# Designs tried in a protein design run: designed miniproteins, single chains, continued (2). Part 71

Each design is a single chain, and the fold is of that chain. pLDDT is the mean over its residues in the fold that is shown.

## One batch from the design tools (miniprotein)

Design m6607
Fold by ESMFold2-Fast:
Structure m6607 (fold): chain A 61 residues (1-61)
Amino acid sequence: SSLQEKIRAMSEALKLVAQGKAEEATELARKAGASEEFIEAAEKGDVDKAEQEAVREYLAL
């Protein structure tokens, strides 16, 4: 999968976390190959932490 697909999937996962859909967000993040830190934040429903980890991962691309 392309980097663009990963970024899009992680953005969708962030929206799901914000909507309180932590389980769906976690599954999408895992399939996208997101960082373990992002996946943990999504699983906990921690929107701020998930956003922070997403930005960190985007900057590493």
Scores: mean pLDDT 83

Design m6608
Fold by ESMFold2-Fast:
Structure m6608 (fold): chain A 55 residues (1-55)
Amino acid sequence: SKREEIQSLLDRINELLAEARKAEAAGDTEKAAQLYSEIIGLQNRTAKLFKELFG
């Protein structure tokens, strides 16, 4: 279901956020930027699914 897909996307976003914060703490700005780019893509997908459910 779309709700299950949203939950899966949110779980993945949380994993990537944890990795991005670790990269930032390590001073790996390039890796952090790459991870944040992936997070933005997943957030856009999540927003589209929310709009399909509630728009």
Scores: mean pLDDT 86

Design m6609
Fold by ESMFold2-Fast:
Structure m6609 (fold): chain A 57 residues (1-57)
Amino acid sequence: MVVRALADVPKLSPDTLALRPGEKALVLEEVDDKWVLVQSLSTGETGLVPKSALEEV
């Protein structure tokens, strides 16, 4: 599943991924109700992002 960032997501910890608004990522795994593991399509980096900051494309 491909998702797009709705808002600026800062990198707050080593396990999280920073995303800019409109940046696309591939969902690798839904970790829990609040967090998804994604891979950035721009950089190839992987990390956790809040589900609330993403929309499905």
Scores: mean pLDDT 80

Design m6610
Fold by ESMFold2-Fast:
Structure m6610 (fold): chain A 65 residues (1-65)
Amino acid sequence: MKAEEEAKLKKLKEALDSLGGKFVEKVGDTIKVSLGNKDVTKSVAALIVAIGLAFEMGWSVELVK
């Protein structure tokens, strides 16, 4: 379970980095992610990726600056 979680978080981090976002941390079942505030298309794509993983894993998403 934990190894699969770490692999999925690594893929999320790589996807967010490619979209100009950033994975900050995971606290309990909450994923904290940073999105660009100016590039709406990339910010929305990053949010969709984060929400998709959170939905699959039963986690919540928190947006941070």
Scores: mean pLDDT 76

Design m6611
Fold by ESMFold2-Fast:
Structure m6611 (fold): chain A 61 residues (1-61)
Amino acid sequence: MAAREAALAELGARYSRLTSDAAKGAVLPAFAALADESLSPAEFEAAVAALRATIDAAEAA
């Protein structure tokens, strides 16, 4: 889906902009959750929201 691809591209770019290994390590498990091919669209949206919140917290630190 275009929305899925756009979300992954945005969050991937934000992850790559994190400057500390600790911040990247905190985000990595949330990224791994998105690799689950069995996720429904609703579960994927929930995982994207969780990853976004984790990246927002990492960027604020």
Scores: mean pLDDT 74

Design m6612
Fold by ESMFold2-Fast:
Structure m6612 (fold): chain A 105 residues (1-105)
Amino acid sequence: ALAERVAEEVRRALEAGHPRIALFMSPMTPEETAAVLDALRRVIEELNPDVELEVIQFDPDMPDAVRERTLAALREAREKEQAGEVHLIRVGDPEYLDAAEAAAE
């Protein structure tokens, strides 16, 4: 269900001509992450294998240095979204995503 929805959003973004896509993902199981990434890989290979895809995934147990780098990547992706340079797709728990975006300010 989640992987199918994300694949459909990516399909629409690629069909709309977005050359750069960033995925901002809340914590999820390794199995859920694999399912999302596999579904995305299939859509990208079908429509545009040259698309630039960035994956920004959060884990609640990530080390501080990794969390700082992930927040920096999220800040950059948000700035590029505001400039119209990247299509940012938000995936997972809305409350977690909102808190991470606030921390990235």
Scores: mean pLDDT 81

Design m6613
Fold by ESMFold2-Fast:
Structure m6613 (fold): chain A 60 residues (1-60)
Amino acid sequence: SSAEQQILSLLVLTLAELGDLFLQRRQAEKAGDEEKVKKLEEEMKKLKEQTKKQVAQLEA
């Protein structure tokens, strides 16, 4: 269905964005920027939650 295709595309894009945030977080860790690490971890959690909600809406 179109919803399944949209969900797959959303998940692929979300994984790419999470990958970018993960790399930024690792760079911040190496720099000793603990505040930036925490901020990036919050962004990653928010992105995962938003994606789950969007998937649920597409299934509804």
Scores: mean pLDDT 85

Design m6614
Fold by ESMFold2-Fast:
Structure m6614 (fold): chain A 117 residues (1-117)
Amino acid sequence: ATGTVTLRLTARGPPEEARAGIAAGKEYAKELYRRYVEGYNLAGQRAELEVIDDERLEERDGVLTATYTLRITTEVAVPLPALHVLYDLTSGRFTVTRGRMEPIENVTSTVEVRVGE
């Protein structure tokens, strides 16, 4: 089975800090999904995570938006969570809210970067 996770990241604030926050948020969300893949492999299932080179970066009305695609392939259909991540650049803290476990089909996860709280 193959699952596609769309990562949508948004940041407001000074351009340098917003870009740094997007980069950190992307890496954090990627590592959360990598842990699911590792868990499946440890359970004896063959699982792989691939980062697709389809980055879209857009700035509109002071909001920087980045979209990334992760492809997760498993031997059998497994559920994946939609994740909502808040990254507070001032504190350096990530807060994760996990949505429902959904079948592998077009899962969307969000990362909101906060700058200048």
Scores: mean pLDDT 78

Design m6615
Fold by ESMFold2-Fast:
Structure m6615 (fold): chain A 71 residues (1-71)
Amino acid sequence: SRAELLDELMAALDVDGDGVITRAELRAYYESLGLKLSDEGLDVVMAALDKDGDGVVTRAELEAWLDEVMA
């Protein structure tokens, strides 16, 4: 289910368990997949996920993004 996917993504991205995903955690996740993002590429990903512009991605923002890309 999407809720299960969201839980799995949060577990993979939120390595500190603080309920938010930082830019550094997002970079680390992509590197774990064998992908190297430039700073500009990471900025684009952050802009798509971090709709509040607060510099972190919450579970709610990640869920909203999944709703957009899976629709």
Scores: mean pLDDT 74

Design m6616
Fold by ESMFold2-Fast:
Structure m6616 (fold): chain A 55 residues (1-55)
Amino acid sequence: SDELMERIGQVNLEVGRWYREYRERHPDMPREEAKKLTFERQKKELEKVYKEHKE
């Protein structure tokens, strides 16, 4: 649905911002490690969106 797609888009924007801010706060962290943490956060946020969409 359009609502679900909009929420997914919002999560992607927020996760992208979180990644940038996280990288600035942890400059010594390898990029691959930061990307892995970003993927885990995105997964959790998307699971929340899917759960809320069904309710």
Scores: mean pLDDT 80

Design m6617
Fold by ESMFold2-Fast:
Structure m6617 (fold): chain A 57 residues (1-57)
Amino acid sequence: GEAAAQAAVDAARAALAAGGDSRTAGKMGHEAMVREGADEEAAQRAELEIAGLVARS
């Protein structure tokens, strides 16, 4: 849902602000989605998407 997606983005941005790399941003987004009640498949997809977007930036 919207809340899980927003939590993933917020967690990824916080990880990057703290000096984390693309892998760390993706993993923090994954954990945030699971905390919001998303299933593992959705969280895994978000992790890969976040890591890929950050690595290309």
Scores: mean pLDDT 81

Design m6618
Fold by ESMFold2-Fast:
Structure m6618 (fold): chain A 86 residues (1-86)
Amino acid sequence: MKVVIKLVNATEEQKEAVRELAEEYRAKGYDVTVKEEGDTVTLTIGNVSVEEAIGEVLRAIGYELDGYKVEIKIDGDTLTITIDFG
């Protein structure tokens, strides 16, 4: 499946965390694209396993428990996670 992680109103520390996550997925052999537009960062990971996708959902739930606004959406084979840090 395809996993899209979108950070909105991200700080530099949060952008760095997503860059590190992108490098981890690249090291595992996944196709990874990072797009940065101001305070928005979009990480797209192709052909993600179900286990890795579940891990990203659990990570997103952690951000929601920390008080950030999180949206999780599944459309076909695409999982989209949006985290708003504003």
Scores: mean pLDDT 84

Design m6619
Fold by ESMFold2-Fast:
Structure m6619 (fold): chain A 74 residues (1-74)
Amino acid sequence: SQQQVQKAQQQLQQLLDQYMTDLRAAKTPAEQAQLSRDFMTQVQQLLSQLPPEDAERLGGWTVDQLAAAMEREA
């Protein structure tokens, strides 16, 4: 349903915000790599609960949001 998609989008945004916060606090490349792996795993788990077409759309949206967040840090 649209409501489930909206909740998933909000959860993805929260995961991204947390990831960016943790990434700023990370002191080593190893910590940054682990945070990236954990973030990708959580995103995949969330998207796997959605219909394939919604997962593809929100996956693309999440990638765009991550790219925008990384640009703001550059």
Scores: mean pLDDT 86

Design m6620
Fold by ESMFold2-Fast:
Structure m6620 (fold): chain A 65 residues (1-65)
Amino acid sequence: MTLEEILETIEKAREQALKDAKEKGYSPEEIRFLEEVFEAFRVMAEAIDLISKDPKKAEELAKSF
């Protein structure tokens, strides 16, 4: 699975979760939390993809944190 495919999957899951949340009457704060969670998933997906492709790049990233 490519990074592009993973990001597309996250986006589709986000859209579905937001639709379901609105349909069930979730609060604006709960909807905002869902948005933040999916943004975190995107960042993690990019980091995981980089680590899996090149261990040296993973080491470089670790030094930047």
Scores: mean pLDDT 76

Design m6621
Fold by ESMFold2-Fast:
Structure m6621 (fold): chain A 93 residues (1-93)
Amino acid sequence: MTTLHPPVIEIDNATGTVTARARSESSQPMRTSATLVATDKDGTERPVKHLTATAPQVVHELTGDASGASKVTLTLRNEAGQVAVGSATIVAA
């Protein structure tokens, strides 16, 4: 059985640094991808980080710059077509 855990996103509003974690557990090796995207206030999406791994148990840790973004989204996908999405809104000062 395959379980995609909800992504966890932490944002340092002082620096604009985002740290995101996506976890997948499967009874067999499975290809997974984790994509971190920042969305600016005008709706422009920009890629921050992308990782791919093939294993029964996968933890993707992604760190990047989300300075100027209003929102960050982490999408975890596997080759079975399962998807888990997490997002965090950046609270502007």
Scores: mean pLDDT 80

Design m6622
Fold by ESMFold2-Fast:
Structure m6622 (fold): chain A 60 residues (1-60)
Amino acid sequence: MEELEKEKKELIERANKLKTSKDPVIQDQAESILEAIEKSFDKETLENARKAIDELQKKS
């Protein structure tokens, strides 16, 4: 569905921004989230990825 594809793009962009962090832990976690998003075709997986990105943004 178009909504899932748009949300997927948004999350990929946000995760890529976190990969530019100077904290190697945040970079590693952002890369893992990116991989999960790329493989996902499930709304629940994307929702979990969004939560993980939000938590990482709080730490960075």
Scores: mean pLDDT 77

Design m6623
Fold by ESMFold2-Fast:
Structure m6623 (fold): chain A 66 residues (1-66)
Amino acid sequence: MKEELIEKFKKEVEELIEKYPEYKEELEELLEEAIKAIEEAKNKEELEKAIKESVQKFLDFLKSKL
């Protein structure tokens, strides 16, 4: 269910913001992008791809900053 996935992403990003408040704006932008991608997914395959790509963007961001 898309709602459950969005809630999970929000929770994980909130934890990251608490840990790295200096990156709040960038993390919030990545979260908005992830939510949009999940909501725009038309089928299960697109949804799985949206989740994978969103997770990868967060990992790439964290790797570049930490």
Scores: mean pLDDT 80

Design m6624
Fold by ESMFold2-Fast:
Structure m6624 (fold): chain A 56 residues (1-56)
Amino acid sequence: DLARAVAEAEARLRELRDEYERDLREGLGGGSKEEVERRREELARAEAEARAVRAA
């Protein structure tokens, strides 16, 4: 159902945000510029998906 899809999208978005924040706080100590960019892209996609599910 829509409520479940929204909750799932939001949970994924939260996970990606947490990971992105951790990477930033670590000063990107483990990731190459390419990896950081890919994670940012993944976060943007998750945000777009969460937005689309909520707007549907």
Scores: mean pLDDT 71

Design m6625
Fold by ESMFold2-Fast:
Structure m6625 (fold): chain A 78 residues (1-78)
Amino acid sequence: SLDEALEYLEKAYQKLEQGDVEGAIEYAKKALEYSPVPEAQKYLEEAIKKLEQGDVEGARKYIEKAFGLLGQARQAES
């Protein structure tokens, strides 16, 4: 669901702030699994790829873009 995708994406972001790249990858993959928004799924796929390459800054930007899209989708449901 959208709420689960946002929850896991928030956890992924928290793991990045803690320097836990493996934890960030795990939660980003869960956010991708629960995301119903195709454009957000693409950003999450890119974020995971960047994390696996050690590009934390690049991953962070894609995570922020995914947050924006999922947040807009949640507002549209209200």
Scores: mean pLDDT 84

Design m6626
Fold by ESMFold2-Fast:
Structure m6626 (fold): chain A 86 residues (1-86)
Amino acid sequence: MEVATADVRVERLADGGVLVVIEAPVTDAAVAARAAALAAPFLRPGTPVHVADLSDEVTEEAVATLRAGIEAAGGVLASLARPPPP
């Protein structure tokens, strides 16, 4: 199942993990908090969350906010992937 906004989408993985895909620049903690809130219904204690940053413009503050929201909902930020350099 997938849930999306314009900037962020959340998908449940077959292994029970969650994928958060960031498709636009996330330099605002409020957008990161919204992404965590979209993932929350799919999270249980210890659920691994994988983040794919397709924008290459996610700030460290946004990552910290996303991580805090995921952990508050019971998940664990397992990975953060960015596009390969040119």
Scores: mean pLDDT 70

Design m6627
Fold by ESMFold2-Fast:
Order: C-alpha cells, then sequence, then structure tokens
Structure m6627 (fold): chain A 68 residues (1-68)
C-alpha cells in the first residue's frame, strides 16, 4: 500500500487521476490542516512512475504498512 501526501490546494480529482492512470485505487483519504493523505493500492511495477507524477503535483509518496 502507498501513502501519498499532497498540499491542501491539490484537488482530490488530480490525485485520483494519477493513481488510476497507474492502475491503482484510493482506499482512504485523511484530511490534515495543511496536507491531504491518500492511501492507495498500486501495482508494484507502477510505484516509481506514480511517485514521479505525485512529485509533479508537489507531493510525496511512500510505501505504508497500513494494516494489510
Amino acid sequence: MLRITVPQDVPLSDVRAVVEKHGGRIVKVVRLPFTNEFYAEVPEESIEALKEDVRKLGGTAEESELGL
């Protein structure tokens, strides 16, 4: 599972489009005061390309041990 952190001003639709482009699916969204965190199921072969697209949005992506 991948945790994606983006600034508050990045639309959910942009993050969803990037995740779905790489064959992933958003499973959870957490709204924080200055950032939004998205938890996504992503194919392993797509992780690096997804991280690059997230960086273009001004965010970061890291692997997360979220329960499964």
Scores: mean pLDDT 80

Design m6628
Fold by ESMFold2-Fast:
Structure m6628 (fold): chain A 61 residues (1-61)
Amino acid sequence: SGEELAKQVGELVKEAEKEKDPEKAAELLRKALEIAQQLSGTVGRVVVHEVERLLKEKEEE
């Protein structure tokens, strides 16, 4: 379900935020983005945007 997918995205984002290695953090965020893209509607768009922003920050380190 969308709720279960959103939970998975949240867990991956939390792990990425705790990860000190930028490469590993980016890998976790890429997985979160892949799952977030399966979400639909306004909530899905917001989640995708936030994950993309976090990934950009890690890739620029």
Scores: mean pLDDT 76

Design m6630
Fold by ESMFold2-Fast:
Structure m6630 (fold): chain A 94 residues (1-94)
Amino acid sequence: MEEEIRKKLEELAKKEGVEADIDGVVESLKKLNLLEAALEILEHSETLRTFEAAMLLVLQGVPLEEAVELARDEERTLEEARRRLAEARAAEEA
């Protein structure tokens, strides 16, 4: 699982031309008990951004099944993640 997640993250990072701390991401997922959720989302994610957005939704309490469906549509996943971040910031600054 950990090794599989690391490989998929490296592949996505190379595809998008971004440099990411893959080891740091894997350790964070392990500490949060999200390795299984991350692998499920990665299997349906075509980009690193989609994966990150879907994982952010899971961290905000969105069910894994819903996050996986969103991960199949990059635009929808990014919109939902941005909306929730904006709402969280608005609530914090209110």
Scores: mean pLDDT 72

Design m6631
Fold by ESMFold2-Fast:
Structure m6631 (fold): chain A 76 residues (1-76)
Amino acid sequence: NAEEAERIARRAAQTGADMAVKASSPEEGFKLAREAALEAGADRVHVYFGPDKVTVAAEATVGDSTALAVATRPLP
C-alpha cells in the first residue's frame, strides 16, 4: 500500500544519507549511499553532494503505490 511504499522510501533515503556522510570522499559516498538505499528496498536512488550537505532521494514501489522520500545530512 501507499503507507508501506512511503516507509520503505523513507528508510532507504535515511540509510543512504547516513552511509554517504561516513565515506571519506564524495565518490565513495555516492556508491555507499546508492548501495545502502537499494538494499533497503528502493527501486531508484539519486544522490547529490552539495558544498555543505548530501541529499539522497529514494523511490520505492509496493503493489500499485510508488513513494519518494528525501533525506539530507550535513557534511563534516
Scores: mean pLDDT 84

Design m6632
Fold by ESMFold2-Fast:
Structure m6632 (fold): chain A 86 residues (1-86)
Amino acid sequence: MTVVVVLEGADATQLTGLALLGIGYELDGYPVKIEIKGDTLTITIEDADEEVIEEWKALAESYRAQGAEVEIREEGDTLTITIRTG
C-alpha cells in the first residue's frame, strides 16, 4: 500500500520534524518521496505495511488532539492522510 501524508499550514518546526521522519523511513529502505510547495509538505511512502499505516494514523490522531483538521481517505491501494494546522 502507498501512504501519502499531506501537511498544510505548518510552521517551520513542524515541516522540519515531519520531513526528518520521512527521511527516517527512506533510510529504513522504504521508497520515499518528499515534496515541499509553499507551506505544504507531501510525503509519499511506497510498500507500506500495516505497522507503517498504523504509525501514521497514530501521528494524525496526535495532530487532531492538538486541534488540527485531519482527513483520512483510502482509494485503491493508496491511503491519503491530510493534516491541516490553523
Scores: mean pLDDT 83

Design m6633
Fold by ESMFold2-Fast:
Structure m6633 (fold): chain A 72 residues (1-72)
Amino acid sequence: SDIDEGVAQIAIAVAKAVEASVEKQLPADAYAEFKRLVKEAEEALKRGDSEKALELVRRAFALEDQALKAVS
């Protein structure tokens, strides 16, 4: 749907905008996984798979959330 597509596009844009900050918060392997998930989400959205794009971006943000909870 147009709503799901728009939400996915905004979420991907936010993830890309915070990439530099995420790099400072995550271990190198987790940051590489974050970037991979964002790239795969962008590719899913280009294919018209908004649900998959949202799932992948949510997984990327979950990595960041887990890292933030792990800092003292």
Scores: mean pLDDT 79

Design m6634
Fold by ESMFold2-Fast:
Structure m6634 (fold): chain A 76 residues (1-76)
Amino acid sequence: SSGFQLLTEPLKKMEESIPLAKEGKLEEAKKTLEEGKKELEEALKLGGLPEEVRKKLLEKAKKLEEETKKIIEELK
């Protein structure tokens, strides 16, 4: 559904921030991560997902955010 696609694209952006951070493009990685995070938060506000699905998506997003931040912190 279109609602599911709104969640998939933000998570993909957050995932794409990881290789950017590994390349030393720290500011680009931060921007991409923040854009994905904002889009995910907006999509989740629309509602309509089971609580278990919402929790799983948020857990995945947190793991992606932490991975990108860890790389940035290590390379700064």
Scores: mean pLDDT 78

Design m6635
Fold by ESMFold2-Fast:
Structure m6635 (fold): chain A 90 residues (1-90)
Amino acid sequence: SSMAENILRLAEEAESEDPFESDIALALLRMMVSVALLVAERKDPSALPELRAMAEALVRASSSRNPEVAELAREAAARLSELTGFTPAA
């Protein structure tokens, strides 16, 4: 699966009524965001297509029913835009 698809899946899993499932999904999403930001800071042009897809997935995740996911996704999308020069969903 692509990293962008994993972000969307984890954002959905973090909406689970099961606290164990939602906590694990949120923890994994936080880890993926941290890795994406680290990769973006390296400014490697070969990573740009995947980083763009991840930024677009994070914009979609910012509408999550889980407020922690929505906040994380909004902040991460904004930071990725700053680091890559992308406007997400453009």
Scores: mean pLDDT 83

Design m6636
Fold by ESMFold2-Fast:
Structure m6636 (fold): chain A 84 residues (1-84)
Amino acid sequence: MSKEELRKKAEELLAEGEKAKEAGDYKKAKELYEEAAVLAVRAGDYKLAAEAFKNAAEAARKAGEAQENIDLLERWAEYYAKKA
């Protein structure tokens, strides 16, 4: 995929993750946000990647995931925010 296509797909996945979060499916929201973050990184859109990782960390916390997993996602969000 082109960088344009990767960024668009990342934005679509971020929107799907928000819908999953609104439905209370935090596990699905986390997975969608993580996929969005990976595609955003591949697109070179570090601002979008940081947003997606931050949302994934929040969803992971609400899903009751281990603190180590939440800390990793928050660390990646901060890392990409500094690159943006």
Scores: mean pLDDT 88

Design m6637
Fold by ESMFold2-Fast:
Structure m6637 (fold): chain A 88 residues (1-88)
Amino acid sequence: MEEKKKRVEEIVEEIRKRQKETSEEASKIDDEAKRDEIGRETLEEIVREVLPRLAELGLVPSVEEFRKLPVDEQYELILRRLREELAK
C-alpha cells in the first residue's frame, strides 16, 4: 500500500515539474499557436511516459482501450486516477 502511494506521488511530482517547465517556456512565446503546440507536446509526453506506469499499478483498466481516447481525455483521466489514489 505505501509503496504504491509513493510511486503515485513520484509520478505526480514528475507531471508538476514538466507542467512548470512548459509554462515557463510558454511564457517566453508571444505566438499563441506555438504556445498551444508546446502544451500539446507536453501532454503527449506525459501520457506516453505515465500511462504504462499506471497500468502496472492497476490504475487504468486497459492501455489499449485508454489509447482510443483523445490525448486530452487520457491526460485528464491520468490526473483523476492519481488524485483518487492519493486521497485513499
Scores: mean pLDDT 77

Design m6638
Fold by ESMFold2-Fast:
Structure m6638 (fold): chain A 79 residues (1-79)
Amino acid sequence: SEKRKEAIMKEAEASMYLLSASVLLLYNGDKKEAIEYLEKALEYLEKALKLYKEAGDEEGAKLAEDAIKAVKEKIEELK
């Protein structure tokens, strides 16, 4: 499914933003900037979730939902 491939690519984009946020937090960087990267990761994960649902990939959708929850919890923790 092309939509499944597109979903995987959106997850890869989210992973790049998650890594950027993690590096900032690890080196005591700007917390506000880290939150902005986490919010970008969330945007891409939500796009991936929509694409997984449209593709009928229930497993991919579940994993994306779990990742969205974890990122939202991390944003709340950092406030």
Scores: mean pLDDT 89

Design m6639
Fold by ESMFold2-Fast:
Structure m6639 (fold): chain A 78 residues (1-78)
Amino acid sequence: LSDEEIEALFKKLDKDGDGVITLEELREVAMADPEILAIFDKDGDGTINEADERYIQTFDHDGDGKLDLAEFREMLNA
């Protein structure tokens, strides 16, 4: 993904425009959009399960349950 595509995806997931994404927002959008689900479904089971959530949480460096754009970009490039 290009930086522009990552920023566009982040803005789509950021429902309230506060510059951060919660795991709940990410799950809701991913489960509604098969293209987004394919990006975050690391085990390929067709859902965002506990294993996928644990993987995503490794990029939540401040442990607040939210991903900013920098953490989100790191996750997509990992």
Scores: mean pLDDT 71

Design m6640
Fold by ESMFold2-Fast:
Structure m6640 (fold): chain A 59 residues (1-59)
Amino acid sequence: MEKVEEAVRLLREALERGITDPAELQALMREKGIDPSLLPEAVRRLLEERGGEDLDFSA
């Protein structure tokens, strides 16, 4: 898989587990050998895929 797609999958699994802290997400990416600098792009793609509806960060 492409690195960006792999990062998106990792983020999806982490978010499903309730891990939303960027530092923890970057740590998981590093553990998997994925470049943490891809985190913003992976988050953006995941949000676009979901339409952002499931992430009410403003409560």
Scores: mean pLDDT 71

Design m6641
Fold by ESMFold2-Fast:
Structure m6641 (fold): chain A 103 residues (1-103)
Amino acid sequence: SMMEEQEKLKKEAEELAKRSEELAERAAELLTRAAADPSSTPEVRRRAAEALLLARRAAILAKKAAELAEVDLEEAKKLLEEGKRLLEEGERLLREAEEALRA
């Protein structure tokens, strides 16, 4: 039913917002560490900065999707899907930056 879809989307959007905010905190911490580490490369810093930007964008889209879930379900779904894509890309970039900094 539409009510069940709205409730599921709101819960998924809230979880995406939480995960995106957590990724942003981790990316910001890594970026700070990389800036202080003389072994870090500009590429590691760029990946960490991009992960931070993507995480922040994903959080904004997730919050907007939650707000729109009861108003415009189709638009909310599109925002949620885009937010998930940005979060996945951000998580990948953060992993690459973390691995490069450990080397």
Scores: mean pLDDT 89

Design m6642
Fold by ESMFold2-Fast:
Structure m6642 (fold): chain A 56 residues (1-56)
Amino acid sequence: AALAYENLGKLYESLGNYDEAAKAYEEAAKIYHSLGLKDEADKAFEEAKKVAAKIV
């Protein structure tokens, strides 16, 4: 679940589809947060923010 969204985010990022990548990282972060994995959730949110900054 969370790992699948993280991999999907990486795939979209490699394709330059930053809006979809940001959404995928946000979904991964939400799942990590619901599991109590705070460090993983925070990291996924940071990846989403970095990718969102690349949207023109």
Scores: mean pLDDT 79

Design m6643
Fold by ESMFold2-Fast:
Structure m6643 (fold): chain A 93 residues (1-93)
Amino acid sequence: MKLTAKVAKLNDGKDYVVSFTLHAEGKKAKGTVTVEADGKVEQLASDNAPPVELKEGKSTVTIEVENGTATAQYLVKDAKSVKVLDVKVEELE
């Protein structure tokens, strides 16, 4: 299983895209990512899992997947910084 958290700065120099992807094969997995976002957050997309929403400030996003891939994406507008503080992945039975 693999949890990937990515932060990409857009060409305008002030907006960011935060993406979380959790993959698990033959098992159920839970991914937890703690993010600090200094800007207004909007949800863009989520697949195969109900994410806990990312919010302005420090927040924890939890995604789950059963035998597949779950993705959650967020736009952070007019941000001074966006940082991934912690990433944890757990196998569920």
Scores: mean pLDDT 75

